# Designs tried in a protein design run: designed miniproteins, single chains, continued (3). Part 58

Each design is a single chain, and the fold is of that chain. pLDDT is the mean over its residues in the fold that is shown.

## One batch from the design tools (miniprotein)

Design m9996
Fold by ESMFold2-Fast:
Structure m9996 (fold): chain A 102 residues (1-102)
Amino acid sequence: MSHLEQLYSQTPPEIQAKLDEVRKRLDELIEKAKRLMEKLSPEKKLQVEIEVGVLEIHISTTLLAAAQLAVRGADQSTIDQLLQNALEAIKKAEDKIEAIVK
């Protein structure tokens, strides 16, 4: 926790804003999934929990990697591509969750 906060504080403001946007989109999907799970069968609830868990691990790892790359002065286009791929992963997970709920 402390190390991640320190790393984030060392990240350029433009990149911090992009990291915050990805985190916000993930948190919105997690809250949406929680609401949808309340009305699901145990089997479908487990399927949604697996999709959310896999996504959380993937996005957390991606945000950490993006912050580390930014602090080390990596190319902006590389960081932007990594974060764009994260946003696409969130959208793909949302579509899968909506398919499970049907």
Scores: mean pLDDT 84

Design m9997
Fold by ESMFold2-Fast:
Structure m9997 (fold): chain A 80 residues (1-80)
Amino acid sequence: ANYEEAIEKLEKLLETETKPGVKAQIYADLGIAYLHLGKYEEAVKYLTKALELLKEVNAPESSIAQVEMNLALATLKLKQ
């Protein structure tokens, strides 16, 4: 998979998306893509936005936990 192309497509979707739950998924996917590219500052930014929206929409604990784990990983990598 080309993560740069995925980011471009996800950013385009984000421009027109109004549903908070879908925005949360787009932010989570952006954060994961940036994490794979080693862009840890961007990964932290998008994963934080995803986490905020998931909590707002009262998403399942499993979804929140997945984003929290990726955010912790991105934060750990940023410190290295």
Scores: mean pLDDT 86

Design m9998
Fold by ESMFold2-Fast:
Structure m9998 (fold): chain A 98 residues (1-98)
Amino acid sequence: MKEKIEEGEKLYAEGKYREAAAKYHEAALQAETEEEMVEALIKAALALAKELLEQGKPEEAIEVLDSAIRLYESLEEKSKRLEELVEEIKELKKEIEE
């Protein structure tokens, strides 16, 4: 899981959002805890939203970000790390809607 997250983060930093999303989805499948799975899925959603924006699909990007927010809200326990990731999603959503 950790290796796939690191590969995804490198691809994301390089602007390869589609490839980053794929690595984060692989990380989610390898996750041993609910928190690790949700972190990977949130990162995948952020990467996919960036890709959709580059394709000129802001409405689809918003839908992906909203799905990630709902996934986070469904968790019984929320870590500070996940809260920080969700804040990044909310900021990106605000930028798209403006």
Scores: mean pLDDT 82

Design m9999
Fold by ESMFold2-Fast:
Structure m9999 (fold): chain A 78 residues (1-78)
Amino acid sequence: ALEEALKNVEEARKIAEELGLQDAVDYLTNLEKAVKEKNLGAARYYGFLAVQIVLDEGKVDEANRIAELFEKALEAVK
């Protein structure tokens, strides 16, 4: 459901906020908009960019968690 998708995006954004990675927070905010609009292409694009930023900072465990939450969000809107 959309509500469950948005909860997963909110949890992912919280992780990025705790890491202090503003660019990742901004991409996850765009992911939230794409999920609300059911635009899967835009959602995948912004989710991928957020994960890439966290990986580039060497935060592998957090990047994997954001990727898991992002995938759950995409499945929940179907």
Scores: mean pLDDT 86

Design m10000
Fold by ESMFold2-Fast:
Structure m10000 (fold): chain A 77 residues (1-77)
Amino acid sequence: MKKEIEELLKEVEVAAEILGDDSLYDSTKKSVEELVKKKDYEMAIGVAEVTLGVLRTVGGWSYEQVRERVKEKEKKA
C-alpha cells in the first residue's frame, strides 16, 4: 500500500511536470498524505489514480508512457 501510493505519486508528479502544473501535484500529494494519516489507504490510492487519469487524459498519455517518463527522470537524478 505505501509503496503503491509512492509510485502513484511519482507518476502524478511526472504527468503534472510534463503539463507544467506543479500546483496540482502539490495539492494531490497533500490530500493523499492526509488520507494516509487517517489510515484511509483505499481513498488515498483512489485520489492519486483519479488525478493521474485526469492528467493522462489532458496530456494524451498512456499509462506506459507515464511510467517510461518516471524511469527517465529517475535515471537523470
Scores: mean pLDDT 74

Design m10001
Fold by ESMFold2-Fast:
Structure m10001 (fold): chain A 95 residues (1-95)
Amino acid sequence: GEEELERITELTKAIDAGDWDKALELVRSPKASAFDLELALILATNRGRVDVALEILEIMKERGIEPSPQLYRNLAEAAEKAGRHDLAAELRKKA
C-alpha cells in the first residue's frame, strides 16, 4: 500500500545516505514489515555492513521472522570478505 511505499522509500534513502543509525531505527519500528527487514538485511549485506546486518538478523529473530537460506549465504560471503571467518562458517550452516 501507500504507507508501505513511504516506509520503503525512507528506508532506502537512509541506506543510500549511509545513515545506518536511521535505517536501524526504521526497521526497529513496530510498523516495519518482514519485507522491510529483509530489504534492509540485503542492502546492509551488499554494502559490507556485517555489523548492521547482524543487528537486523537479531530483530528478525525477535519477531519470529526466519531469513531465507539465500540471505544466510549472502551474509556469510559478506562476513568472510570482512575477515569474520568464524561467523561466516556459522552462517553457512543455516544456508
Scores: mean pLDDT 86

Design m10002
Fold by ESMFold2-Fast:
Structure m10002 (fold): chain A 92 residues (1-92)
Amino acid sequence: AEEAIEALKKAAEAAEKGDVEAAVEYLRRATESLRRAVAEGKITEEDLKRIEKAASEAFRAAREYAKVNEELEEALQELSDAVLRARAAVSR
């Protein structure tokens, strides 16, 4: 959980600076970390709340750039799917 949250925070910071390439890299790292945690059954409900909050901040920061950058749009879509799967794994 901490790895995914840290990567999401770095993605938001990169997007705020206009560093789209770094934002994509951090979003992909967050998605990979989250998918691994879900597969290992290591995500708690508390972890999910923290991840969802960090993901929301990353989405907000990157939204404008995603309109003109396909890689960023894809990275945000993959993150969204990973968060949805994490929610299902925690709840059902």
Scores: mean pLDDT 83

Design m10003
Fold by ESMFold2-Fast:
Structure m10003 (fold): chain A 67 residues (1-67)
Amino acid sequence: NEAERRVQELFDERARRSGLPPEALRPYRDEIIDMIKKGSPLSDIKEKMREVGVDDEEAEEIIEILK
């Protein structure tokens, strides 16, 4: 899915900017995607995204892309 690939690119870029390998954020990315598919509250999803340095604005964009 192109949307999931775009989200992967965003997480890979965030990991790189933080001096981490792209794989370091894989568990967070997968958890966030799973939370969105399960219909978890937006507040919970945003909290997970903040743990990896994603702003609330970017979190909303990612959620919209994946829905």
Scores: mean pLDDT 75

Design m10004
Fold by ESMFold2-Fast:
Structure m10004 (fold): chain A 54 residues (1-54)
Amino acid sequence: LEKELEEQKKITELGKKADEAYRKIVSLRRQGKPVEEISKLVKEMNEEILKAEE
């Protein structure tokens, strides 16, 4: 029960980090970076979200 509040805070913080990661992806797209680099960031972000749900 105490851990539940800490987990909710972690999920909120992960959401903010995901937002920052998404903004970086948009910036990379504007710079014309390779799709491979963008795909890497997307995979890492998805893995972090999945881990947070566990």
Scores: mean pLDDT 72

Design m10005
Fold by ESMFold2-Fast:
Structure m10005 (fold): chain A 94 residues (1-94)
Amino acid sequence: HMTPEQILAKMFQLIKDHFRVDDRLSPATRQQIEAILDQTVQRAVGATPAQIKQILEDTVEQIRQILEANLPDSEAAVHDLLIEGARREVERLI
């Protein structure tokens, strides 16, 4: 019985854990990620647990694309780790 806001907070922490220095992300890149997370919160309102899981997976993919576009050193492995991490967090909360 976790709220969508709590799920998104954990997802944000996964991203921060992989990029432990906030200054590694440009302010513009960080704002893009935060905007996507905010949109995810809005879309998760009234969604079922299964729909929330899908919304979070889609959000992780969008964040991966932003990171790959803005961080030249980003690897496909970051995409896989973020998606798997988000899936585990969703399953743990729901």
Scores: mean pLDDT 62

Design m10006
Fold by ESMFold2-Fast:
Structure m10006 (fold): chain A 68 residues (1-68)
Amino acid sequence: SMAELEAEIEARVAELRARMAGASEAEQVTLLQEESRRLIAEIPDPELLRRAQDRLLGAWLAVLRESA
């Protein structure tokens, strides 16, 4: 269901954020590119894809702020 997919996306974004917090900037970019590619492949709904990408970028910005 859509709700199940959204919950999975939230869990993956949280996991990715934790991985990025301990990573170099180059590794963070690689992790973001890999997850973005996966989201594009898995999410056929363009509105949900947009929200997922916004969440992913928000997580990265949070990591960058916390690392400053």
Scores: mean pLDDT 82

Design m10007
Fold by ESMFold2-Fast:
Structure m10007 (fold): chain A 70 residues (1-70)
Amino acid sequence: SYSWLDDLPEERLEELKKALGLPESASVEEIVQKIEELFGEKGLKMLAVAAQIEDKARFQTLLEQLLSLG
């Protein structure tokens, strides 16, 4: 499961969907697939590992760095 995405505030989730070029109706599964499509398997694995980080500020920084790569 992608519980780290479920724990995001709705505003942050919508912002992430827009950054990935996804519609607001996109599922968590579609978000994950789009991340893999844009950043490859390593990007998806990085986010999955980072989801275990309890420091939300560090996690947010890693997510923003991943989204800025393209």
Scores: mean pLDDT 66

Design m10008
Fold by ESMFold2-Fast:
Structure m10008 (fold): chain A 80 residues (1-80)
Amino acid sequence: MKEFDELEKQVVRLAMRAQVEFFMAEEAGDQELKQKYEDALKVIEENGSKAVELKRQGEYDKAVEVLRETKEIAEEILAS
C-alpha cells in the first residue's frame, strides 16, 4: 500500500506540472507544445485509471508497475 500511495502522489504531482505547462503553451499560442502536454495528460489519466482498477481487483504488483511506468513516461515528457 505505501509504495502505491507514494507512486500515486508522484504521478499526481507530474500531472499538475503537465497541466501548468499546458496552460503556458496555450497562452504562448504554441499549438504543438500544447498538444504534447494534452497527450501527456491523457496518458497519465488512462494509466492512472488502469492502476486503480488493478488495485481494486487485488493485482497490487501490476498496479504499482503501471504507476511506475506512468511516472517514467511523464518525467520524460516534462524533461523534453
Scores: mean pLDDT 83

Design m10009
Fold by ESMFold2-Fast:
Structure m10009 (fold): chain A 96 residues (1-96)
Amino acid sequence: MELEIEFLLGSIALAAAVFQLTPEQLHRILERAREKLKDNPEAVEAIDRLIKEATSLQEVIDLLREIAKENPELALQIAKAIIDAFTELMREENKK
């Protein structure tokens, strides 16, 4: 549902604000999300679009909202993959 997508997008925005994501970190997160959804060609194409068109997290969110209008399930899968990729990146950084 729309509420679930907005919750995930809000979670991504909050995480980026808290951790002050650089453009390089954003690109790495998107590349990891692409790898997680490798078996879904529609998701891969959508993430490739995010990588090519988005230069900021706000642009990623705006593009995901656009995708959600046409295919909410796809947008939800991509948003979840982005959150999972972010979590993994932070986990690797904290490995001491």
Scores: mean pLDDT 76

Design m10010
Fold by ESMFold2-Fast:
Structure m10010 (fold): chain A 66 residues (1-66)
Amino acid sequence: VREEIERLIEKYEVDGKLSKEQLREVARELGLSDEQIDQILELADKFGGELSREKAFAVLLLAARR
């Protein structure tokens, strides 16, 4: 799971950041629910519509473990 998240982040990241659309695609490939995806995107909005690699990894990992 951790390695899968890291691989998907590397695939979709741009300049060490992920936009809302990129975060949505990563979360979908991880099999997260629409509700979980919406929660991640709301967090991204609080940070200007994108997350750093480190924040994206933490949020995706927490969602995948819930």
Scores: mean pLDDT 79

Design m10011
Fold by ESMFold2-Fast:
Structure m10011 (fold): chain A 109 residues (1-109)
Amino acid sequence: EYKKKAEEYGKKFIDLADKAGSLSSPDNSKKIEKEKKKFEESIKNIEDPKKSLSKIGESGNNLGNSITQGRVQLDKQDKAKSDQLAALQAQASKELSKAIDYLKKLYQS
């Protein structure tokens, strides 16, 4: 159950990252896509909950940071898109937090 819940919330985080990428500049969209692929690989390879917790946390933070960089750059050029990215970033952070919480439960069980 906890593994499936971690994968479910990880998938929601990935879907929000895709939306953030579509709103970002081409350069930031590429950075988001690169970090998204690393996160996808980490969430698919939940074989050791302890190792997976570290790798998923790291790749999730890197993906979140790429969304933040996209938002900061857009804030100077397109305030409406920057505000949309800020909302997506907040939702993405909540979904990642839930995925990490379920991984911690899996690790502790």
Scores: mean pLDDT 80

Design m10012
Fold by ESMFold2-Fast:
Parts: sequence; structure tokens; C-alpha cells
Structure m10012 (fold): chain A 78 residues (1-78)
Amino acid sequence: SEEDIERATRGLKAGTAALNAAVKADPTLSPEAQIRAFAAMAVYAADGDLEGIEETLRRLGFSPEAVAAAVKAARDVL
């Protein structure tokens, strides 16, 4: 449906912004860590759930700086 496409678009936009910001804050993040993070936060990004993104990245062991950068970037594009 159009709503499903809008949710998917929001998820890609917010998820991509969050991941790019996290990588910029922590360039040592492996490709595997990046893929896991993107997949794990996809549902929260699609829902515009910034707390879900933050908690997911914290649970995956991202640094406080990378988490803060990711959440800010997601907020700025939502």
C-alpha cells in the first residue's frame, strides 16, 4: 500500500542518516556491525521511533558519541 511505501521510505531515510552519522563519529565500525545496526533499527526508523533507534544502537555496543550522532541525524530527517 502507499502507507507501507511511506513507512519504508521513512525507514530508509532515517536509517541511512543514522548509520552515516554513526560511521562518521566512529570510523572503526566494521561493515558487519553497520549491516547489523541498519537491520536492527529498521523497524524503529520506519516508525520514526528515535528512542528505539537509540536503545538498539546502545544494545549493539555503539559508543555514546556514535549513538548521539545517529539519533540527531535521524531526528533531522524525520
Scores: mean pLDDT 85

Design m10013
Fold by ESMFold2-Fast:
Structure m10013 (fold): chain A 80 residues (1-80)
Amino acid sequence: KADELYELYLEGQRAMLAGDEARLAEVEAKAEELLAAGLGEADEQAALAKYGEELLRERAAVQGASEEELEAALAELRAA
């Protein structure tokens, strides 16, 4: 399911940032299992869209981007 894949993407990012190689390996194994279980292209695209949006928000917060700049970036992502 798209939400499960999205959560795995977030866990993978957190594991990478923390340098937790064991957790990263677990996330990769779970993602592979979900993909092998027949997640459709639409579910994968939905998960990536959510993940991309969360990454934009996190980057904006770290870089001190304005709310207007974040909204513009999200609108561009949504239009693509």
Scores: mean pLDDT 71

Design m10014
Fold by ESMFold2-Fast:
Structure m10014 (fold): chain A 119 residues (1-119)
Amino acid sequence: SRAEEAREAIERLLELVKELIEALRNRDWERALELAEEIRRLVEEMIARLDFPADVAAALRAHMETIIRVTRYGRENPDADPEALVADVLSQFAAILRLIEEHTGVPVDYSRLGLYNPR
């Protein structure tokens, strides 16, 4: 079902985001970029398969572009504070996860990323 597909995609997304945050904290910029691109591909698959509206799809893509730019900034500026980059990335993913949850109706456990959901 679409709900099962959404649950599987959300679980994969949460796991990849955890790995991205770990790579950013470890200043493993190459791994972080690979993970950010893998996450972007997963988000594009979700947009196509779960039939997201065009405006929501545009918002998801904009958040992913910001995540990739922040990750590239870390690679280009290796002395940057990784916790500041992690905070920016988590803020973008909180927005992405809310948009996915609102469209799919599938609940997201934000605590798995250390995030508070005010629902």
Scores: mean pLDDT 86

Design m10015
Fold by ESMFold2-Fast:
Structure m10015 (fold): chain A 73 residues (1-73)
Amino acid sequence: MTLAEVERALEGLPERVEELMEKFGISREQAEVVVETARALILIGAEFDAELEGKRLSVEERDGRVTLSLEPV
């Protein structure tokens, strides 16, 4: 995935809470744990891809926006 695709996926995760609650009949707290787990897996994948390119992933979150950048190691 491109960094822009990863940014959009991360920004969209909070909106999935209600979908998970409706589909699986789980609590909001349980749905939030699922969303946070998905977020962690997405970030780990992006960090791994960055390392394969000899770079470090930098993550910045402000006002509900996610910005990802690649920095040389």
Scores: mean pLDDT 78

Design m10016
Fold by ESMFold2-Fast:
Structure m10016 (fold): chain A 94 residues (1-94)
Amino acid sequence: SEIEKKAEEAIKFAREKTDELAAEAADDPEKTEQLKKAQADLEIAIAQATIPESREGALEKAKEIGEEIAKLTGEKGREVAEEIIEKIKEVAEL
């Protein structure tokens, strides 16, 4: 389905971008672990965004995760989080 395809694209994008942030933070194991947790939580939020009943909750969760990423990685993380949230919004609007 188109919504599944768009969700897979969003998951891939979120994974690639959070992996990049984790690689830049490789000297900080605690930060890397928190970024991996955020990545897993984003995958859950994207899956929930494909379901009409959970879409609003998924977008709010994505925003919360985005703030965690920004707190961990600064300006670059905030920019990445905003891009990921936009992709999740695209999924939710399908």
Scores: mean pLDDT 85

Design m10017
Fold by ESMFold2-Fast:
Structure m10017 (fold): chain A 74 residues (1-74)
Amino acid sequence: PPPLSPKEQEYDRQVTEVFRRELGRLRAGEVSEEEALARGKARIRELADQYDVPEERLERDIAGFERAVALVVA
């Protein structure tokens, strides 16, 4: 497979940071599951717009975030 472009790498890095921040706050009891989902999804959508990622990639990343939140609260 071709290597990720610098723009795609930076998008991935930023999305990973959203996961770490929101899941960290959720684990610490600082936010509810609903609040973490709302904030994380909103930020991922902003990043997708900023980095011109396709809708398929955005939906995949949002689904990944939803699964990560579900695993923390299980």
Scores: mean pLDDT 85

Design m10018
Fold by ESMFold2-Fast:
Structure m10018 (fold): chain A 97 residues (1-97)
Amino acid sequence: SQAEREALMKEAYENTSEEEYEAELAAVSAATTAAALQPDRAEAVRERVLRLADELARELGAEEAAERLRELAGDPAQMGEAARVYMEAMREAMKKA
């Protein structure tokens, strides 16, 4: 349920230190960029980023973050930045829950 999802997101926010968040953000960004630059994985990464953009708009109302992800999805080198935008939007949603 949405209430259970919001409760889990709030607990994750309250139990994740800034250092742990920044380390995870850097790791996810680097891994996403590496995957997007592989020819056999580039389209799958792009499609995932576009799905995450749709989820941000539909479920969280994060329309500006969703639009930014769609802009970044056009460039495989920018997929790491797309991952950062997504994680930041999710963290803000957890903070507001």
Scores: mean pLDDT 77

Design m10019
Fold by ESMFold2-Fast:
Structure m10019 (fold): chain A 67 residues (1-67)
Amino acid sequence: ESILPEELEKFLTGAFEISNELKTQIGKAKSIEELLELVNKALQDPNLSEAQKKKLQALVDKYLSEA
């Protein structure tokens, strides 16, 4: 099961059409550090728009500030 906040998980898996490989790795993340590494990899995806990258970064920042 994913350790991601529901909003961040939906954003990554629904909105971005990220690879099945990356989705599987996110679902297997065991720590917040692994999660952040996978998010950084997603932020390097050339299919993500500037607006989408900004939203993803804001969600990660919100998650870290609330956790």
Scores: mean pLDDT 62

Design m10020
Fold by ESMFold2-Fast:
Structure m10020 (fold): chain A 99 residues (1-99)
Amino acid sequence: STEDYLEMLLLTEQLALDATQFILERMEKNPSTPQSLIEQERLAVKVSEISIESIEELKPKIEEKYGADAPVTREQREEILEELEKLTKKKLEEAGIPA
């Protein structure tokens, strides 16, 4: 269903965020890690957080448009991903994060 697909996308991004945060913590604890790499990983955390925010914001709109319990076609999945990518890019630009 549309709801199940969006929940799957949200879970995937949450797992990515958890992994990125774990890597960042290990990098910060290692005094040999260059500051530039720590800064890059901090940006990766922010990107994941913004992706999650985009999914949460669009979820009710997408569920209304396609029907929460309705089967999701391949074409509709591509449309959903395009809408999510567009919103995420906008939020990244507003946050001053280079795309």
Scores: mean pLDDT 85

Design m10021
Fold by ESMFold2-Fast:
Structure m10021 (fold): chain A 63 residues (1-63)
Amino acid sequence: MPLPPRLPPEEVRELLEEFKRRASQVKTQQELHNLLDEAGRRLASLPRPEQLRLMNEIMEASE
């Protein structure tokens, strides 16, 4: 394809790992919301169902 591909799976995994680690380290709900906003922006290029699944996984890591 002439256009560059969307985020490769390896980059998606790296982003997910980073955000899950950070979510586990947040101490306040506000920090969690800020982190989720950042993650949503970074993952916005992914298909909607995949983005939702990854966002849910990040939220679970905050518990």
Scores: mean pLDDT 75

Design m10022
Fold by ESMFold2-Fast:
Structure m10022 (fold): chain A 68 residues (1-68)
Amino acid sequence: SEKVKKALETIENAKTLDELREGAVELRENLSEEDAKKFSELGAEYGKKATSLEEAKKGIVEIAKKVA
């Protein structure tokens, strides 16, 4: 999906937490319900570990690539 590709680009190029969140929301809205749930569950686990924007972005990019 073109929208999924755009969302992934937004996530990969995010320079702020707000941009990262916008990309994650866009991706989630364009995934199947099953894949969106998986993405949200993995995102929650990374949220427990991330101490910086760089760590959060790295985690989100990795899980986004796994579910998209």
Scores: mean pLDDT 74

Design m10023
Fold by ESMFold2-Fast:
Structure m10023 (fold): chain A 79 residues (1-79)
Amino acid sequence: AKIVVGGVNAGSAKDAEELIRKALKEAGVEVESIEVIKVGDTFLAYVTTKETPTDEQLDAIRKALEDLGSTNVSVSLFL
């Protein structure tokens, strides 16, 4: 599946990728690939996962990123 993660606060695209990978691991979601781009003052990522994450896993990813310092995080399935 593909998901979009937006509003990630980090010092660089590499730092944003590391934070996103950590949040996905905490949510129990396996990652195949991550593409990170800068949008304004935050980072947005297109993430490919092996399985389609559940709504509970999407909420867990958002919470983990908020706990890691991102204040306006969005996480959604790309259909």
Scores: mean pLDDT 83

Design m10024
Fold by ESMFold2-Fast:
Structure m10024 (fold): chain A 79 residues (1-79)
Amino acid sequence: MNKTYLAIVTLEPGSTTTPQDLKKAAEDAGATNVVARRLDADTIAVTFDAPDDETASKAGEAIASLPGVRSVRVTRVDD
């Protein structure tokens, strides 16, 4: 059963990284049902499903490796 996760992504000032870039990075790392939403100028929320915490961690690492990403915080969300 897949678990739902939330990644709060903080961008560096002047970053050209988009919600779509974060979504693609998470999907490439094995995340499914990925939705990326801009919360403010420097913060994007990425909600996604993953089969386990290891896959969720890999998705977070993939996002963190993108140019102009300052930090990523991944939290498991239970229904």
Scores: mean pLDDT 83

Design m10025
Fold by ESMFold2-Fast:
Structure m10025 (fold): chain A 71 residues (1-71)
Amino acid sequence: MRATAEQLDAIARRLSERTGASYGAAWETVALLVELGVPPSEEQREEISRRTGLSLEAVRVAEELLREAGL
């Protein structure tokens, strides 16, 4: 997907606020999803969860926020 740094920052901040995750973990989750594409495979979702420390539910919230943004 073609996303601006400003769009990624805005989504990462919303993810952090909704899930209680750190901004860094939220930003990495959003960046990985943009790189892999939305929706990711279940295996890719599990890998993102392991790398960022976010729950699978939080990764799915990030997917929804990216879809709402048209990314």
Scores: mean pLDDT 81

Design m10026
Fold by ESMFold2-Fast:
Structure m10026 (fold): chain A 89 residues (1-89)
Amino acid sequence: MEVGEKAYEALKEGLKLAREALRKAKNIKQVQLAVGAALTAIGGAIDASISGGFLGGTPESALKANEEGAKRALEDGKRAKELAKEALK
């Protein structure tokens, strides 16, 4: 349960920083990379939520799918934050 929430937190933070980077950016290509990472995190979070909650097979497989997808979304969100911070300078 909490893993999915962490994924949403990660993509939310990634998007927030990507928007700030876009607003203050001096390097368009770097901003595009940050936005791309944030969009990937969104896709991962959605997939994790659907697979774990709606399309999961067994409780065990659903939990693992949600956990793996959410973990990837969390990491993608963190990378989006890093790229966004880099784009700001």
Scores: mean pLDDT 59

Design m10027
Fold by ESMFold2-Fast:
Structure m10027 (fold): chain A 71 residues (1-71)
Amino acid sequence: MSEEEREKLIEEIVEYMKSKLPSAAKPLSDEQLREAAEEVYEKYGEEIKDEEDLEKHLYAILQELLKRAKL
């Protein structure tokens, strides 16, 4: 996968977090959100081609946010 595709997917994951999971994203810094998105991409990047795939991994994304926020 190209570096441009990687960057776009990480950015889409961050936007998805802020848009669809605002309560979980709010306590995190932009840096922490990017770290969480990067971990999601590393684990599931091969399975994520568009927003539909992001929806499929909603719970995994939420878990990465909760790891960084206070539970």
Scores: mean pLDDT 76

Design m10028
Fold by ESMFold2-Fast:
Structure m10028 (fold): chain A 86 residues (1-86)
Amino acid sequence: PLSPEEREALLKEVAATLYLMRYSIIKKYEPEDIEAQKKELEKALREAEEALRLLEKAEPSPLTEAERRSLEEMIEYIKKELEELE
């Protein structure tokens, strides 16, 4: 079973992924709406950073190591996308 920290981190990673999906839709169909794209990316970043913080408090395991790596890659991607919208 998952620890409370692992469970909450996974739920926040799902939330970050949903915000990235919303960003992708806006970018594809309304590429001129920079503010809407930024809003979804900022929400994704917040959720991903909170998930990473929760995993840092969890006991080390292969699952937490894999999820931490995934979140770090997601955060890097979001930050690069936000920089391009400046």
Scores: mean pLDDT 86

Design m10029
Fold by ESMFold2-Fast:
Structure m10029 (fold): chain A 79 residues (1-79)
Amino acid sequence: SEPSERERRAYFAAMLQIRLGLSSRRVAEAAGLPVSTVNRQVRRLQEAGFPAAKASDADIARLSGVPEEEARRILERLR
């Protein structure tokens, strides 16, 4: 099945957490997601061996399939 917009946002948040070394709480708050949802996606990325830490913010947005406006909003909230 196609990932939902919420699932794409969770992948984006998880990849940002890995790349920026931020807490799950802070990233979850910025993405408007439960901490448990972000933690689950981080675990999935770790199990898959995904090298998110080497991707740019633009690459992470593209890979997650998050709309540019939503990615920008989440990044602004992390400032």
Scores: mean pLDDT 78

Design m10030
Fold by ESMFold2-Fast:
Structure m10030 (fold): chain A 99 residues (1-99)
Amino acid sequence: SMADAVKLMIRAEMEIIAAEATLIVAEIVAKNHPEKRDQVIKDLEAEVKRLQEVIADLEKMKKTTSLTPAQRAQMDKIIKKIQSTIEQLKAQIAKLKAA
């Protein structure tokens, strides 16, 4: 439904905020507590997986729900933001694994 599409977009935006916060915390924790590096990597990898699932849900909603052009454009904007956030998380994971 249209209401389900709106709820999914709100949840997606909240997950982006959570991921951005997790990225900041991960950098601080790994620097100050190197003994927690492996747990931080696991937390970042779990966040990547959650964001990938949100993209899949948004893409399915675009195919299965009668959305306005403005709503489709907003979903596309959210998907691009999630993809950018995933790239930032993956870069941090790579940096931590190299340390």
Scores: mean pLDDT 88

